Designed miniproteins, single chains, continued (4). Designs and how they scored, part 63

Each design is a single chain, and the fold is of that chain. pLDDT is the mean over its residues in the fold that is shown.

## One batch from the design tools (miniprotein)

Design m14165
Fold by ESMFold2-Fast:
Order: sequence, then C-alpha cells, then structure tokens
Structure m14165 (fold): chain A 84 residues (1-84)
Amino acid sequence: MVREKLLAAGVSEEVADIAQQLTDAVKQAIDAHLKGDSKKLQQYEQKAQQLDAQLKAKASDKDYQIAVKIVQEEALKYKRELLA
C-alpha cells in the first residue's frame, strides 16, 4: 500500500494517510474512465484534486515530492494491470 511505502520512506502518518486516500481516489477515477462512467469520473477527479491540495498544504516540499512520486507510480501500475 502507498501508506506503508511512505512510512518506510520516513514520511509522517498524516501525510501518508492523505496520500493513500489520494491513491484510492485516483484508482477509482481510472476505473470510472475505463468503464465510461463520466459522473463517477468527475466525482473522483474532484476528490483527488481536494486531497492533493490537502497533501500540499500539510506536507513539507520534500515529503510532498516523495508522496506524489509514489502515488503516480502506484496509479500507473494499477492502470497497466487493468489493461493487461
């Protein structure tokens, strides 16, 4: 899980929790996009945007960069697994 990877990287629990929620929202947006569910896609894109804003506000610049990288890697892995 993204949370566990971030904790192992020395990121705070609060930042790791927000990043996990962001990852879950991004994965749900990917699912909605692939299924053609425009309403759910908009819902999860808005949730992801709000969670990214919270992450940026609460994390140091260093922790934010680490979190964004891990979230992006997890989202890309998830998308690849769905398309395989």
Scores: mean pLDDT 86

Design m14166
Fold by ESMFold2-Fast:
Structure m14166 (fold): chain A 98 residues (1-98)
Amino acid sequence: SKETIKRVIEKTIETLRELYRATENPEMKEKIKKLIEEVEKLLKEGDLEGAIEKAHEGLGEVDKMALADKSTPLEVRRLIMHGEALVVGAIMLLKIEK
């Protein structure tokens, strides 16, 4: 189950990398880049809970930025929603692990 949580975090990082490539807004792109670096660092340190919390907070901020920008492409919105769904799944798995 910890292996499953780690895999979900790894998929979240992959989704963030896709989001970074799809994003043209410079401020949002920089926010995503920093989020990737922070989540990867926490994952390497074995802090699965910290990685999930950071991804949840960071995706929430990126989502707010995307909502404020009416020119945000549908692909970017879809990737944000996918990342948020992965994070919610990881939170639920953490609760089962206790």
Scores: mean pLDDT 87

Design m14167
Fold by ESMFold2-Fast:
Structure m14167 (fold): chain A 92 residues (1-92)
Amino acid sequence: NPEGLQRLMEAYGAKTLEELLTLGRAIEKFLEDIDSIKDLPEELQKKILTLYVDALLEAGTISEEEAKELLELIESDVDEAADRLLALLNSV
């Protein structure tokens, strides 16, 4: 499905198929051990967390205001952003 692939690349901000596959593998690793996101390079942590914020916003799980706060937190304190997103995923 070429249209679906293009939409995934746009959603992920990936400029190449290789970048999309790299991001996909990083996300799969994170989902296998959700607590291990902090072991990833900061640039990959920011990309993964940004993708989760976008997904939560599209699903209606968070408001536009909450999404903005989380995106600002990802840029200023990625560790705190990870902790907040993990709490949201655990529905506690």
Scores: mean pLDDT 68

Design m14168
Fold by ESMFold2-Fast:
Order: C-alpha cells, then sequence, then structure tokens
Structure m14168 (fold): chain A 87 residues (1-87)
C-alpha cells in the first residue's frame, strides 16, 4: 500500500537536517519510481536519508533499498506515488 511508502517519505523529511532538500530528493525519487528507473530512485532516496543525523551512510543506503522495494510493490498493486504527494 502507498500509505506505508508515503509515511516513510514523511519520516525522512521529519528527521532531516534540511527538510526542503529532502522533499526535493523525495520528489525526484518518486518520479524515478514511476518511470521504473529504480537505480535513480535508489540514489535520490540514499541522498535524502543521508540528510538525517541519525543514520550512517550504510544505514541510509539500506533504508533507501527497503523504500525502493516498498515503492515497487505499491506500483505493482496499481497505486501511484507522485512527486506532488511526497512534497
Amino acid sequence: MAQGVLEGFRSVVDRSTDPKKARELLSKAAEALQKGDYETAFKHLTEAFQLSSDLTPKQAEYAAGLLVEAGKKALDAGERITPEEVS
């Protein structure tokens, strides 16, 4: 369900040292997911998670991977993850 993915995106923004940049990265990641460009989505999500002071670079990469997989499942279920909904 897209609800879990959107909550994940909101958590990234809430924990970010730069919420505006986090929202921009999440919007780019959502656009990449919609296009099936999972490598670009993973890159932008990793950068967004790295804006959190609580995560190491490896933890940010792992969290980004989990969110990409959740996004794939939501899209496969016919749900939409638009840049406007994650902003």
Scores: mean pLDDT 74

Design m14169
Fold by ESMFold2-Fast:
Order: sequence, then structure tokens, then C-alpha cells
Structure m14169 (fold): chain A 75 residues (1-75)
Amino acid sequence: PSQEEIDRDVALALSLIYLTVARLAVERGKATPEEVERMYEKALQLLTDAGVPDDVIAEARQEGERLLAEVKARE
């Protein structure tokens, strides 16, 4: 694989880790809105910087926004 392909795969894996950690923290009632937003923004930054397709970035954005809405609804 090319370095570009490796960088994209790494970005996808890391973004998935950030979103998964955020989701688990929300499910366990241990996340603040600020923490979820930070993890979500980091995931989007990684995907954007790696040149991941817009549709994949849109899916990550939807999941991040869903988690943020869920944690805010707990208030």
C-alpha cells in the first residue's frame, strides 16, 4: 500500500477509536458535553486531514452529533 493509503487507514482507525470511546463514556454516564465534543472534533480533524471521502466524514459527523445530543439530553 502507498503511504497515502496507510495514512487514511490509520485516520479511519483512530477516528473510530475516538468515537467509540465517546459512545462508551456517554453510555456509562461519565462524559460531559465538552468531552464528547472534543473527541468528536478530533475524529473529524483526523478524517479531514487524511483526505477521507466526504461521505465517510458525514457519517462520523452524524454519529458525533448524535452522541452530543444524547449527553446534552441527560441534563
Scores: mean pLDDT 80

Design m14170
Fold by ESMFold2-Fast:
Structure m14170 (fold): chain A 88 residues (1-88)
Amino acid sequence: SVVLRPEDFTEETVEKLRKEIIELSGGETKREEQLKIAKELGDDAYYHLQKFYELEENGEDIALQAAHLRGAVQSMKLSMKVNEALAK
């Protein structure tokens, strides 16, 4: 199980997680294209990434932003592992 730490809820953590989303999206930096890629990977990935962008646009709690962005990263990584297993 993953233990959440105080550093998981900082602005610096949000920026690191944004970079992971870009990498998981094949280098895509556009919000709309990232959301399309997340949706193809799964509903959980799409939900968390969309929620992150809504919270960011509204200037909401950085801890909640970080939590949803982390959720998106974990969901995308899990979906990629499942897809790799199915391809073998």
Scores: mean pLDDT 80

Design m14171
Fold by ESMFold2-Fast:
Structure m14171 (fold): chain A 71 residues (1-71)
Amino acid sequence: MAEELVKKAEELKGTLEAAELYFKAAVLYKAEGNTEKAKEALRKAGEILQELYPELKEEIERATEKWIEKL
C-alpha cells in the first residue's frame, strides 16, 4: 500500500531512496484516486531532491510543479 512506502521514506529521511519511495507512493495514491495524497507525496520527493541537489533547486521545483499539474 502507498502508506507503507511513505513510512519507509520517513525512516530513510533525506536520501535519494526516500525520494524514490515518495514518487512510488504518489503513483499508487493516484491509481487509488487519492489525488491529494499523491500531490503531497510528490511535493515531499521534490523537496528531498532540492536538498540533495541545491545547484538544481529551481529546475527541480519547476519539474515538481509540472508533475503535480498532471495529477
Scores: mean pLDDT 80

Design m14172
Fold by ESMFold2-Fast:
Structure m14172 (fold): chain A 59 residues (1-59)
Amino acid sequence: GNAVAAHLASLPAERRAPVFEAALRRAQAEGNDDAVEALLAAARELGDPAVLAVARELA
């Protein structure tokens, strides 16, 4: 299983999208394409609509 998706799932629902957004923006700013890909995969595995909306906006 995806450890990032599992971590996001363990958070209160209201915290998932903000935490995911901060991580994705940081990975993009650092040019870390592997981390961006892993975060987008985690968003798809988690299936949280708010997290998926952030992924769709920033990707």
Scores: mean pLDDT 84

Design m14173
Fold by ESMFold2-Fast:
Structure m14173 (fold): chain A 86 residues (1-86)
Amino acid sequence: MLEEVKKFVKEKNVTAVAAAASDPERVRRLGREYGDYVIKNQGSGEVIVRLDSPEAQPALERALRRVLDSMKLTGQSSAQAELVPR
């Protein structure tokens, strides 16, 4: 996942979140500082992940995969993403 994200998205916040998504402890640390992660591209629509949820890690992986799959299908090279502070 992280290598695919680096290929299609150049935003540092998306890359950092993708790295964290592979590790439940990293996602929990992210959830202590941030409430929500919002990611979208034209094909995927807007996806909001609650980072303080016990399901945050699998939800985050699913959201990132959905956006990556949409980017591969549409040929888009960018996504918009935001870490929302608590």
Scores: mean pLDDT 67

Design m14174
Fold by ESMFold2-Fast:
Structure m14174 (fold): chain A 109 residues (1-109)
Amino acid sequence: SRRQELLELSERVSEDFENMLNGKPFDAEKMKELIRKAKEILEEMTDKLLEHYKDNEELSKKLEELRKKILEYLEEAEKNVESDPEKALEYLKKADELFQEMAKLVDEA
């Protein structure tokens, strides 16, 4: 299901974040790779959800707002990867929380 696909994405992203937070030395290239992957998956998943829910204007609007906010956090994370990796990780956590919010919103529809 679309809901399950989005939850699997969120779980995968969360696991990657925990791996970086749990005592591993900072790896800028790996973090950039995670950000790029998250952006790609965000675009693919939200496009599929928006097409499926095109007749539900309220849900479509909320999904689009969540997509924009997640993208904003991912972009801020990318900008901070080399200069402030701790700040980059905080933005990635915020992006993950919004991915989970998007999954719940779809489940409630």
Scores: mean pLDDT 75

Design m14175
Fold by ESMFold2-Fast:
Structure m14175 (fold): chain A 89 residues (1-89)
Amino acid sequence: AAERERLRREAEELGRELGRAAGEEAGLDPAHVEALERAGGELGRMAAARLLGEPEVEAELEVPFDPRAADALGAAATELNRWLEEAEA
């Protein structure tokens, strides 16, 4: 129980940090960076649920209307995948 909750929190926090960093690196507006931070957090939470074998709840991600936001999320997802590979090992 405690380990599951810790993993979920760590994945969500990592996702938020990766989303924010990617948005800032792409030069997006602060509001768009905040939206990517939230989207990254949701991706992290979903990734943790998959790793733990828990049922997933559909989450709608609010992403800015900017093509650079898609690239930023892609970069964040790549780093999350590396973290998951290490966690599974």
Scores: mean pLDDT 71

Design m14176
Fold by ESMFold2-Fast:
Parts: C-alpha cells; structure tokens; sequence
Structure m14176 (fold): chain A 78 residues (1-78)
C-alpha cells in the first residue's frame, strides 16, 4: 500500500483513539506508539474511563509509517 492508503486508514482515528487500539488492532510497537502519543492532546471517555488521544497530521503520518501492509489493507476494506 502507498502512504496515502495508510493515511486514509488512520483518518478514522482523528476524532480520538485509545493506545490499546493502536497497539492491538494495528500491531504497532508499544514504545513507538507511546513516543508518538507523548505530545498528543488527550481526553477521558466518561463511559469507559479510557484515555482518548487526538492525533494531528504529523502524528498520523508517523503512525502510518509504522502500519504493516496487510494490516492497512484489512482495515481499509469494509
């Protein structure tokens, strides 16, 4: 997949994503995810108590570069 396709896969997370979703669903390295999310805006979901991360363009591009081709394809297809 191209970088554009990987960014499209991440567009759904622009409104807020949990760290566990990035690690468990996308298969990303936990340390790399934590480093990218360090400067992200955060909120707490009042229903679950989970931390939601709000990602900017630079953070989305960094995460897109970490997504394996197969995972990006699977998430990009309904």
Amino acid sequence: MSLSERLTTLAGFERGVTRSALVDVLGLDPAAVSRILRDAETSVDPATGETLYHLDREQLEALAGLIPEEVARRLGRP
Scores: mean pLDDT 64

Design m14177
Fold by ESMFold2-Fast:
Structure m14177 (fold): chain A 85 residues (1-85)
Amino acid sequence: SLADALRAAADRLGLAIPEEEFERIAARLKDLVEAAAAMGLYAEMQGRPVSVRELAEAFGGVDQRAVRRVLRERREELLKILGFR
C-alpha cells in the first residue's frame, strides 16, 4: 500500500512521522511518484531536505524526473495534503 511505502521510506530516510499521518497522507496520494514528492516536501519543511535521487531510491526507483515535475507543479496541493498550509 502507499501507506506502507511511506512508512518504509520514512524509516530509510530517517524521518520521524507520526503513525496516524501515514494513513491520512496515503489516502490523498495516487501513486509512488506523488508519495516520493510528498516525502521530499515533508523533509524540507522539517529542515532535513532530501535529494530527488534519495527519494526515488526510497520509493523503489521511481522516475526522478517525474518526482521533480510533481515537486514543481503540485507543491501547493501537496503542502495542503501534508498539513503545512
Scores: mean pLDDT 87

Design m14178
Fold by ESMFold2-Fast:
Structure m14178 (fold): chain A 61 residues (1-61)
Amino acid sequence: SATVARVVAAEAARAAEAIAAYRAGDWQTAAKLLSELLGRPVSPEEARRILTAFLAAMEAA
């Protein structure tokens, strides 16, 4: 449980950084952070799509 909590916290922090980069218009940094979070290459265009959907979900909360 402690290990899971640390992984979730690290992933949440990286997601928050990606969202901040996205809001600042830094698509390259957002794509890099999402690539690290998802463990695969993410293009700036794909990062925009993913983060737009995530932000819509967060705004609904």
Scores: mean pLDDT 78

Design m14179
Fold by ESMFold2-Fast:
Structure m14179 (fold): chain A 100 residues (1-100)
Amino acid sequence: MKELQEELIKLLKEFKEKVKEIYPDAEEIYKLIDELIEKLSDPNITLEEAKKSLQDFVLNITNLIENDKSVSEEQKKKLYEVLEEFKEEVTKIFEKYEEL
């Protein structure tokens, strides 16, 4: 679990930096990232709780991007691309630790 948590937290920090490059004023997205990092830092978190938290996070980020009228169509496209990359990397991390 510790290695899984460390890899997910690192990935979330990288995701936050990529979002900052596209949409620096994404305060609600940054809040969700920071809240998820805090939750994943819990040494007692289960694999199932981690998975559910990441699934809920992706859904919430998608809804924020879709409903943000201040974001241009080009910025939305780039944010969805970064989110898709994040989802793929999350899947790889979970597959690595579930096959152990």
Scores: mean pLDDT 84

Design m14180
Fold by ESMFold2-Fast:
Structure m14180 (fold): chain A 90 residues (1-90)
Amino acid sequence: DAVERLMEILREELEKEPEVSEEEAREAIAELLRNAPTLLQNAQKLSGTSPDLEKMLERVRELMEKRGFSEEEKEKALAILEILYEVAQA
């Protein structure tokens, strides 16, 4: 299940943001995966990409590649992570 696989990757990031529960993150990821085309548009509005965000996304991309995610799944997950990162920084 893509949602559970993404939750495994995001657990370390979520530990830095105790206000975001695993249940809330899982629901958000499921909703985001369902609405992927709209999410790409939203991610473009939220990310004036910082170098720190770029480094985080590269590390997650490598992790997903190691775990055998497809290219489509990686693209969707990276867009989701950009959105979640911006929410966590707010």
Scores: mean pLDDT 57

Design m14181
Fold by ESMFold2-Fast:
Structure m14181 (fold): chain A 74 residues (1-74)
Amino acid sequence: PLLIAQHVGRIVGLGEQGRYDEAKQMIDQMIQMMNSFAPHPIQSYRELVDVLSQDPYIPQDLVDRFKELVDKLE
């Protein structure tokens, strides 16, 4: 839970700095890791946003900022 929140925070920070290629690489790695253990695979950045929004250990502010980044990447 804390580890995922820290990864999302770093991804959002990279995106806010305009480092979109690095942000995409980290998002793709996180999706791959999560899909290794998920019963339903995450197939898009928007689906990842929905999954993160349902995690009580991830601050809503961080989810909102991640959604803004995803909207810019798509």
Scores: mean pLDDT 79

Design m14182
Fold by ESMFold2-Fast:
Structure m14182 (fold): chain A 90 residues (1-90)
Amino acid sequence: SEARRRLEAEILEGLALIIIGVAKVMGKEEEAEKAYEAFKRAVEAARRGDREEAERAIEELKKALEKAGLEKLGKILVELVRELVDLLLS
């Protein structure tokens, strides 16, 4: 349902904000901002049915989180974003 997809997107946004907050506390504010912008682009592209743009944004998200030193947490977020993107594109 649309309501369920909305809740999943909101939960993922909350998780993204927590992980980005950790990057900011670590002094990685530029990488944190890039990660959040990439996260938003991935979700927006998926909502438009743009798989190629969603995948590019997910790759940008992954790289930003790796540069922030959050590789393990970033991998979890990236996997969850891929699942949401696949759900939205189905």
Scores: mean pLDDT 79

Design m14183
Fold by ESMFold2-Fast:
Structure m14183 (fold): chain A 64 residues (1-64)
Amino acid sequence: GKMGLVGTSDGRLGGVVLTSETSGTVTFGDGTQGTIEITAKNGNNYTAVVTTSSGSFAAVLKLL
């Protein structure tokens, strides 16, 4: 799948692997895993929602 980097509204950075055109998995530097859903594209940035065990967070995704 396509790879990317994500920053969440709670201040975390994670690696992303897209499993579809709009969704994928996130792994944060502490080993926490979550899911990601892309909501919009604005230039070179994708807006997204990341969901973890701690809740859902607004996020910005950049594909590599």
Scores: mean pLDDT 82

Design m14184
Fold by ESMFold2-Fast:
Structure m14184 (fold): chain A 83 residues (1-83)
Amino acid sequence: SVKEEAIKLLEEVAKLADEAGDSVLTATINEIREELERERDELKFMELMRKAVLTIDEAIETRPEVDKKKLMEIREKLMKLLK
């Protein structure tokens, strides 16, 4: 499902942030992932997905320690889920 795929992709982002030692990004992505897991409304789910994409975009620009190539790949996969 789109929800399972989105959760898996955010788990990959959190892992990349954690491996880079970025506890703030790890916490932010885990918060969005937990909100996505609980969300039942499709419109709010899509808004949370867009928030996740924006968070990843900010990380790509501002967090040099995190693997930018892998973040960009995950971002593209999330965008495909958004249609």
Scores: mean pLDDT 86

Design m14185
Fold by ESMFold2-Fast:
Structure m14185 (fold): chain A 75 residues (1-75)
Amino acid sequence: SKKDKVIETLKKIVELLKDRDPEFARVVEGVIELAKKATLDEIKLMLENLKREAQRRGLPDEVIELIDEALKIVD
């Protein structure tokens, strides 16, 4: 399902960030748990919020690209 693909993509972000930014990795883990019970429209809003926060924190382009991949899945 689209939801499963988004969750897999978010898990990749967690793996990239667990050593670099463990605080944000925990935020992404929280989004994964919420996404399991959320609608695709709600997931889209959560992903847009994650992208803004990742950009604010100056996280690497690979993280932003994975968030954009997840956003593309929910469209």
Scores: mean pLDDT 88

Design m14186
Fold by ESMFold2-Fast:
Structure m14186 (fold): chain A 76 residues (1-76)
Amino acid sequence: AAPPAPLSPQELNALLVQLEMAIRDKDEEKVEQLLKTLEERNPELAARVREILELPDEKERQKRFSDLMVEISLQG
C-alpha cells in the first residue's frame, strides 16, 4: 500500500493550532486525538510534542510548546 501523503505546511499549522487550543482548554481526549493524527502523518513531530507534554512543570511545557510552534512557523 502507498504511504499516506505528508501534511502540507498549512495543514500542519492548522493541526498545531488546534492542539494548542485543546491543551489550553485542558481537553485531554481532544489532545490525544490530535496527537494520533499528527503521529500518523508526522511521527517525529508527534514524538517531540509528547515529550514536551510529559514535562512536570506546566510553565516549562507551555514555553517548550511555544518554542516548537515558532520553529515550525519559521520552516514554513
Scores: mean pLDDT 76

Design m14187
Fold by ESMFold2-Fast:
Structure m14187 (fold): chain A 56 residues (1-56)
Amino acid sequence: SPVEEARERLRREFPHLDVDAVVAAAEGFRNALGLPDEYLVPLAEMFAYAEELVRR
């Protein structure tokens, strides 16, 4: 699935990131805004990049 592919890609790109927690946070945000399922992957990627940026 696109979500599983995104998880594997994010784990490779950010080995120190809790990718499952990031995806869960993105899903929570998507649900809170009432966004369709196709927004989950873009939101998860955005959250992952933001998380990595603040860790620098």
Scores: mean pLDDT 82

Design m14188
Fold by ESMFold2-Fast:
Structure m14188 (fold): chain A 82 residues (1-82)
Amino acid sequence: SMEALLAELEARAADPFRLEAARLLLAVEIAIAKEKKDEAALAAAQARLDAVEATLRERAAEWAATDPDPVARASAREILAA
């Protein structure tokens, strides 16, 4: 299920690809909740998205400072700028 996939992606917070995937899946959940006019589902999905974005920013700040790959550091800075 999408919920199980989201939980798995969120649990692997050390992986930037999984965090970005969780962010994208939560954007889909928000779109579905808006289509269904489900206020509770929308609020829950938005809160999860906010938490994922906060974790991604924390990880991105660390990667921008410490990652040995200059391309990875540039990608991390782009996440922080968004």
Scores: mean pLDDT 72

Design m14189
Fold by ESMFold2-Fast:
Structure m14189 (fold): chain A 71 residues (1-71)
Amino acid sequence: MEDEITIALGRMWMGLANIFESRGDLEAALEALEKAIELFREAAERSTDPAVVEEARALIEEAERRKEEIR
């Protein structure tokens, strides 16, 4: 449950990053993506569920890819 909530919070930050990026606020978008990555890494490290770990890992890759696109 706690790891699922952590992933949900990370997804919220990914959504905020999309909003910031769409309006041209690249600094805020990068900060939101970094927050998302932090939360996903926490979920991956703490979860004993392989499905949760796999999901978190995929979301980290997506967020890091988006950071590179913004740079």
Scores: mean pLDDT 82

Design m14190
Fold by ESMFold2-Fast:
Structure m14190 (fold): chain A 61 residues (1-61)
Amino acid sequence: SPMERILAITNEVADATIAAQRAATGSEELSPEEAAAMFARTDAAIAAAFPDAVLPERVIR
């Protein structure tokens, strides 16, 4: 289902972000800027997976 795909994308981006942070800093803690970048990557990946999706006019990406 589309929801399962969205969850899979969200988990993949989160796992990759945490793994990279751990490799770089030895910690899983994200700054607000790093967290915002993670959310931006998640939304971009979802948009790429659903190219025919209608986005709200107020989407900031």
Scores: mean pLDDT 74

Design m14191
Fold by ESMFold2-Fast:
Structure m14191 (fold): chain A 87 residues (1-87)
Amino acid sequence: SSKKKQAKKLSEDYRNASKTSKTGASLQTDPEQKKKLKKISDISDKTSDALDKGDYKSASKLTYEQGKILGQPQVGKDSSDSILSLG
């Protein structure tokens, strides 16, 4: 039940993102940004469709792909320097 409600909200969010990206692409004069917005729109529609079908695995992969296109910063794990001696 909770997963279905969350999926419905996410599906609506991604469908709106697709519409916004399509509008942005139509207004964009930079060819590279236009391509990027078209890709975001396509992935957002596919993510919404996957969520509507209950295919949460595909939806997760699509959101990861969208994040890569958007250049979202990866949360780096803190590199702890080890003081372990070799001798």
Scores: mean pLDDT 69

Design m14192
Fold by ESMFold2-Fast:
Structure m14192 (fold): chain A 92 residues (1-92)
Amino acid sequence: MEELYEEALKQINEALKLAEKETGPESVARAIRAAGRKYQEALDTKSPAEAHLEALRAFGDELVAAVKDPETQERIRKLVDEAIELYKKALE
């Protein structure tokens, strides 16, 4: 279980590095704020685990939106999708 969380975190860190390299640290800050807002919103109607998954999705969507290079957008999307899948498996 811990290994799945560690792999998910690794995928997220790679996505962060790709976004920051192209767009700078402000895109990362926006993604973190978007995730925080979605987490708080989701907690009103969902479990903490489900709220965390919603937050991860919002985080990924914001990173992709910040990046202009289509190849980098696709790589970030794949990394975030893999992280979400690993996180879901860890919650089982």
Scores: mean pLDDT 81

Design m14193
Fold by ESMFold2-Fast:
Structure m14193 (fold): chain A 65 residues (1-65)
Amino acid sequence: SEAERILAEARKAIEDKRREAREEARRFERLNPGGGEYMRKIKEQEVEEFEKKALAEAAAKIAEL
């Protein structure tokens, strides 16, 4: 269904964001030894905010169906 497609796209965007967040935290650790944990926590918060927004946007699109 269209709703399933919208949710699948939102989930993929969230997964991609989580992957990018992990890569950025690892890169930060390589450049700033001991700083990876701090950056991981910041990136986890960014992912949570992105997830909330992406799911809200998906819900709004589904409500228009």
Scores: mean pLDDT 86

Design m14194
Fold by ESMFold2-Fast:
Structure m14194 (fold): chain A 55 residues (1-55)
Amino acid sequence: MKKEEAKKLSEEISKLVIEARKAQKTDQSMANELYKQALEKSKRFAELMKEIRES
């Protein structure tokens, strides 16, 4: 179900952002990679939310 996938992505994005903020204090390269992963998941989340609204 698309709603279930969206919820899972939202949780993964939140976790990545928290880890990125922690890494930002000690390793900017790691923080950048975690933010990049969060951004890619956010794009997928936006597409799923659009599909849910069109359903």
Scores: mean pLDDT 80

Design m14195
Fold by ESMFold2-Fast:
Structure m14195 (fold): chain A 71 residues (1-71)
Amino acid sequence: SRDELRRRIQRLVSESVKEIEEAVKNNDDKKIKEVLERTRKELRELGLSDDQVDNIVLSLEDIYKELKKKL
């Protein structure tokens, strides 16, 4: 269902944010790239379009940049 898909996307995004927060605390830029690439792949597997995937990944990159500024 659409609600189930939305919940899966929200869970994936929330998990990705937590991993990005942890990687920023550890100064692990390589881990950030791995999280973003894995998230892109998993969103594609959920059936999202390229535009939808790009928009979500861009939002995660913006979160990373904001977190890095506050260290």
Scores: mean pLDDT 86

Design m14196
Fold by ESMFold2-Fast:
Structure m14196 (fold): chain A 87 residues (1-87)
Amino acid sequence: MEEYRRLQREAAEAVERARAAGPEAAAAVEEAARRLQAELDAEVKELKEKVAAGEISEEEALKKIQELLLRATRELARAAREVLAAA
């Protein structure tokens, strides 16, 4: 939990810096955020469907969702820094 909150703060800061770099950087980071959110939503939906079908346990699904959230947060921070570096 604490690591996730730290990563969220780091990602939020990187996103804000990218947005402050100008309209093009802001548009690029928003596009990256939308893409990553859509990917996360799709994977979470698949995990919920697998739980409903009895293919995996709720505990296993929660662990995978936690991993997906950490991955998405790290990828957003990386994308924001890349956008900022290009600006």
Scores: mean pLDDT 81

Design m14197
Fold by ESMFold2-Fast:
Structure m14197 (fold): chain A 80 residues (1-80)
Amino acid sequence: APIVTRPRTEEGLKGAEEFEKLRKEKIPDAPPSDQPLDQAYDGSNPAFQEMLEAQRRALFPNETDEEDDLVLQGADEVAS
């Protein structure tokens, strides 16, 4: 129900729910709610978000939006 603005934890919650579904699919024998998501995976950990960002930067070391802005600025100088 997309009525209210999504909270910061939405991505964490969505990931946790999707992970729970996959876990039930992969390990139906295991009790799905026996372990708390927070303790079991610690997926909502902000450190994980930082890791994801660092990995993205490693994949795009040449930058994207910021580099694009810098390139436009350089073009203006060249035109001078």
Scores: mean pLDDT 49

Design m14198
Fold by ESMFold2-Fast:
Structure m14198 (fold): chain A 76 residues (1-76)
Amino acid sequence: SMLRERNVQLLDEFSLLLDDARQRLDAATSPEEQQAILDELEREVERLMEQSDPDTQRTLQTALRFFRATVAARLA
């Protein structure tokens, strides 16, 4: 269905945003730069969630929380 295809595209876009954020975080040298990257990621994910159905929104929110937890563990 068209809705299913759109949800797959949104998840693919989300994966690209996470990859970009990972590369930028690896290059970041200060906590301020890291926070700015995470804030930008949250704004972009919020944009994707506005285009998503409730199930996809929950998936994106859960994945973003997991990503943030993984990043926090690496920085500790």
Scores: mean pLDDT 81

Design m14199
Fold by ESMFold2-Fast:
Structure m14199 (fold): chain A 80 residues (1-80)
Amino acid sequence: MKFTLILPNGKKIEIEADPSSLTLESFISQLPEDEEVLKKILKELPEKIQEKLVEALKKALLEGKEVNLGDLLVEIAMSL
């Protein structure tokens, strides 16, 4: 399954995974090589935000919808 992810810099990338096997590490590995700062930020997020992010990404894979990563992270933080 796949969905389109909009990065904070406005770039669109395709994330392709099985929702049942998606982890934070497997997600980060699909991000562009030049997004090292973003990758570091994602690894340093609080555990609860990381868990909710993975859940939201699994849902995005099931729905095949376009997702803005910055907006998603704000929504998750506000839901805590």
Scores: mean pLDDT 83

Design m14200
Fold by ESMFold2-Fast:
Structure m14200 (fold): chain A 84 residues (1-84)
Amino acid sequence: MEILVSEVDFKEPGAYVAVTAKKGARVRVETDSKSEEFTAEQDGDTFIFRAEKPQRVRVTVEGEAEITVGGAGVDSVSQKRLEA
């Protein structure tokens, strides 16, 4: 099982992380105050997290997915691929 971990530092509101996943992939988005999970119901299912304030966000994907980070407020992105 492939596990992809991405950490994103948002400097301003309006930055986003979009995860486009294959059916059955599990996506977890974690901030300092909240954790949300999403499971892709079909190929190309897209989960979008938008930053409400400057914050660090961790995205963990179990399965096959593409992670896109966008918006003017992105400070840094770190991605690690783990094989389980």
Scores: mean pLDDT 70

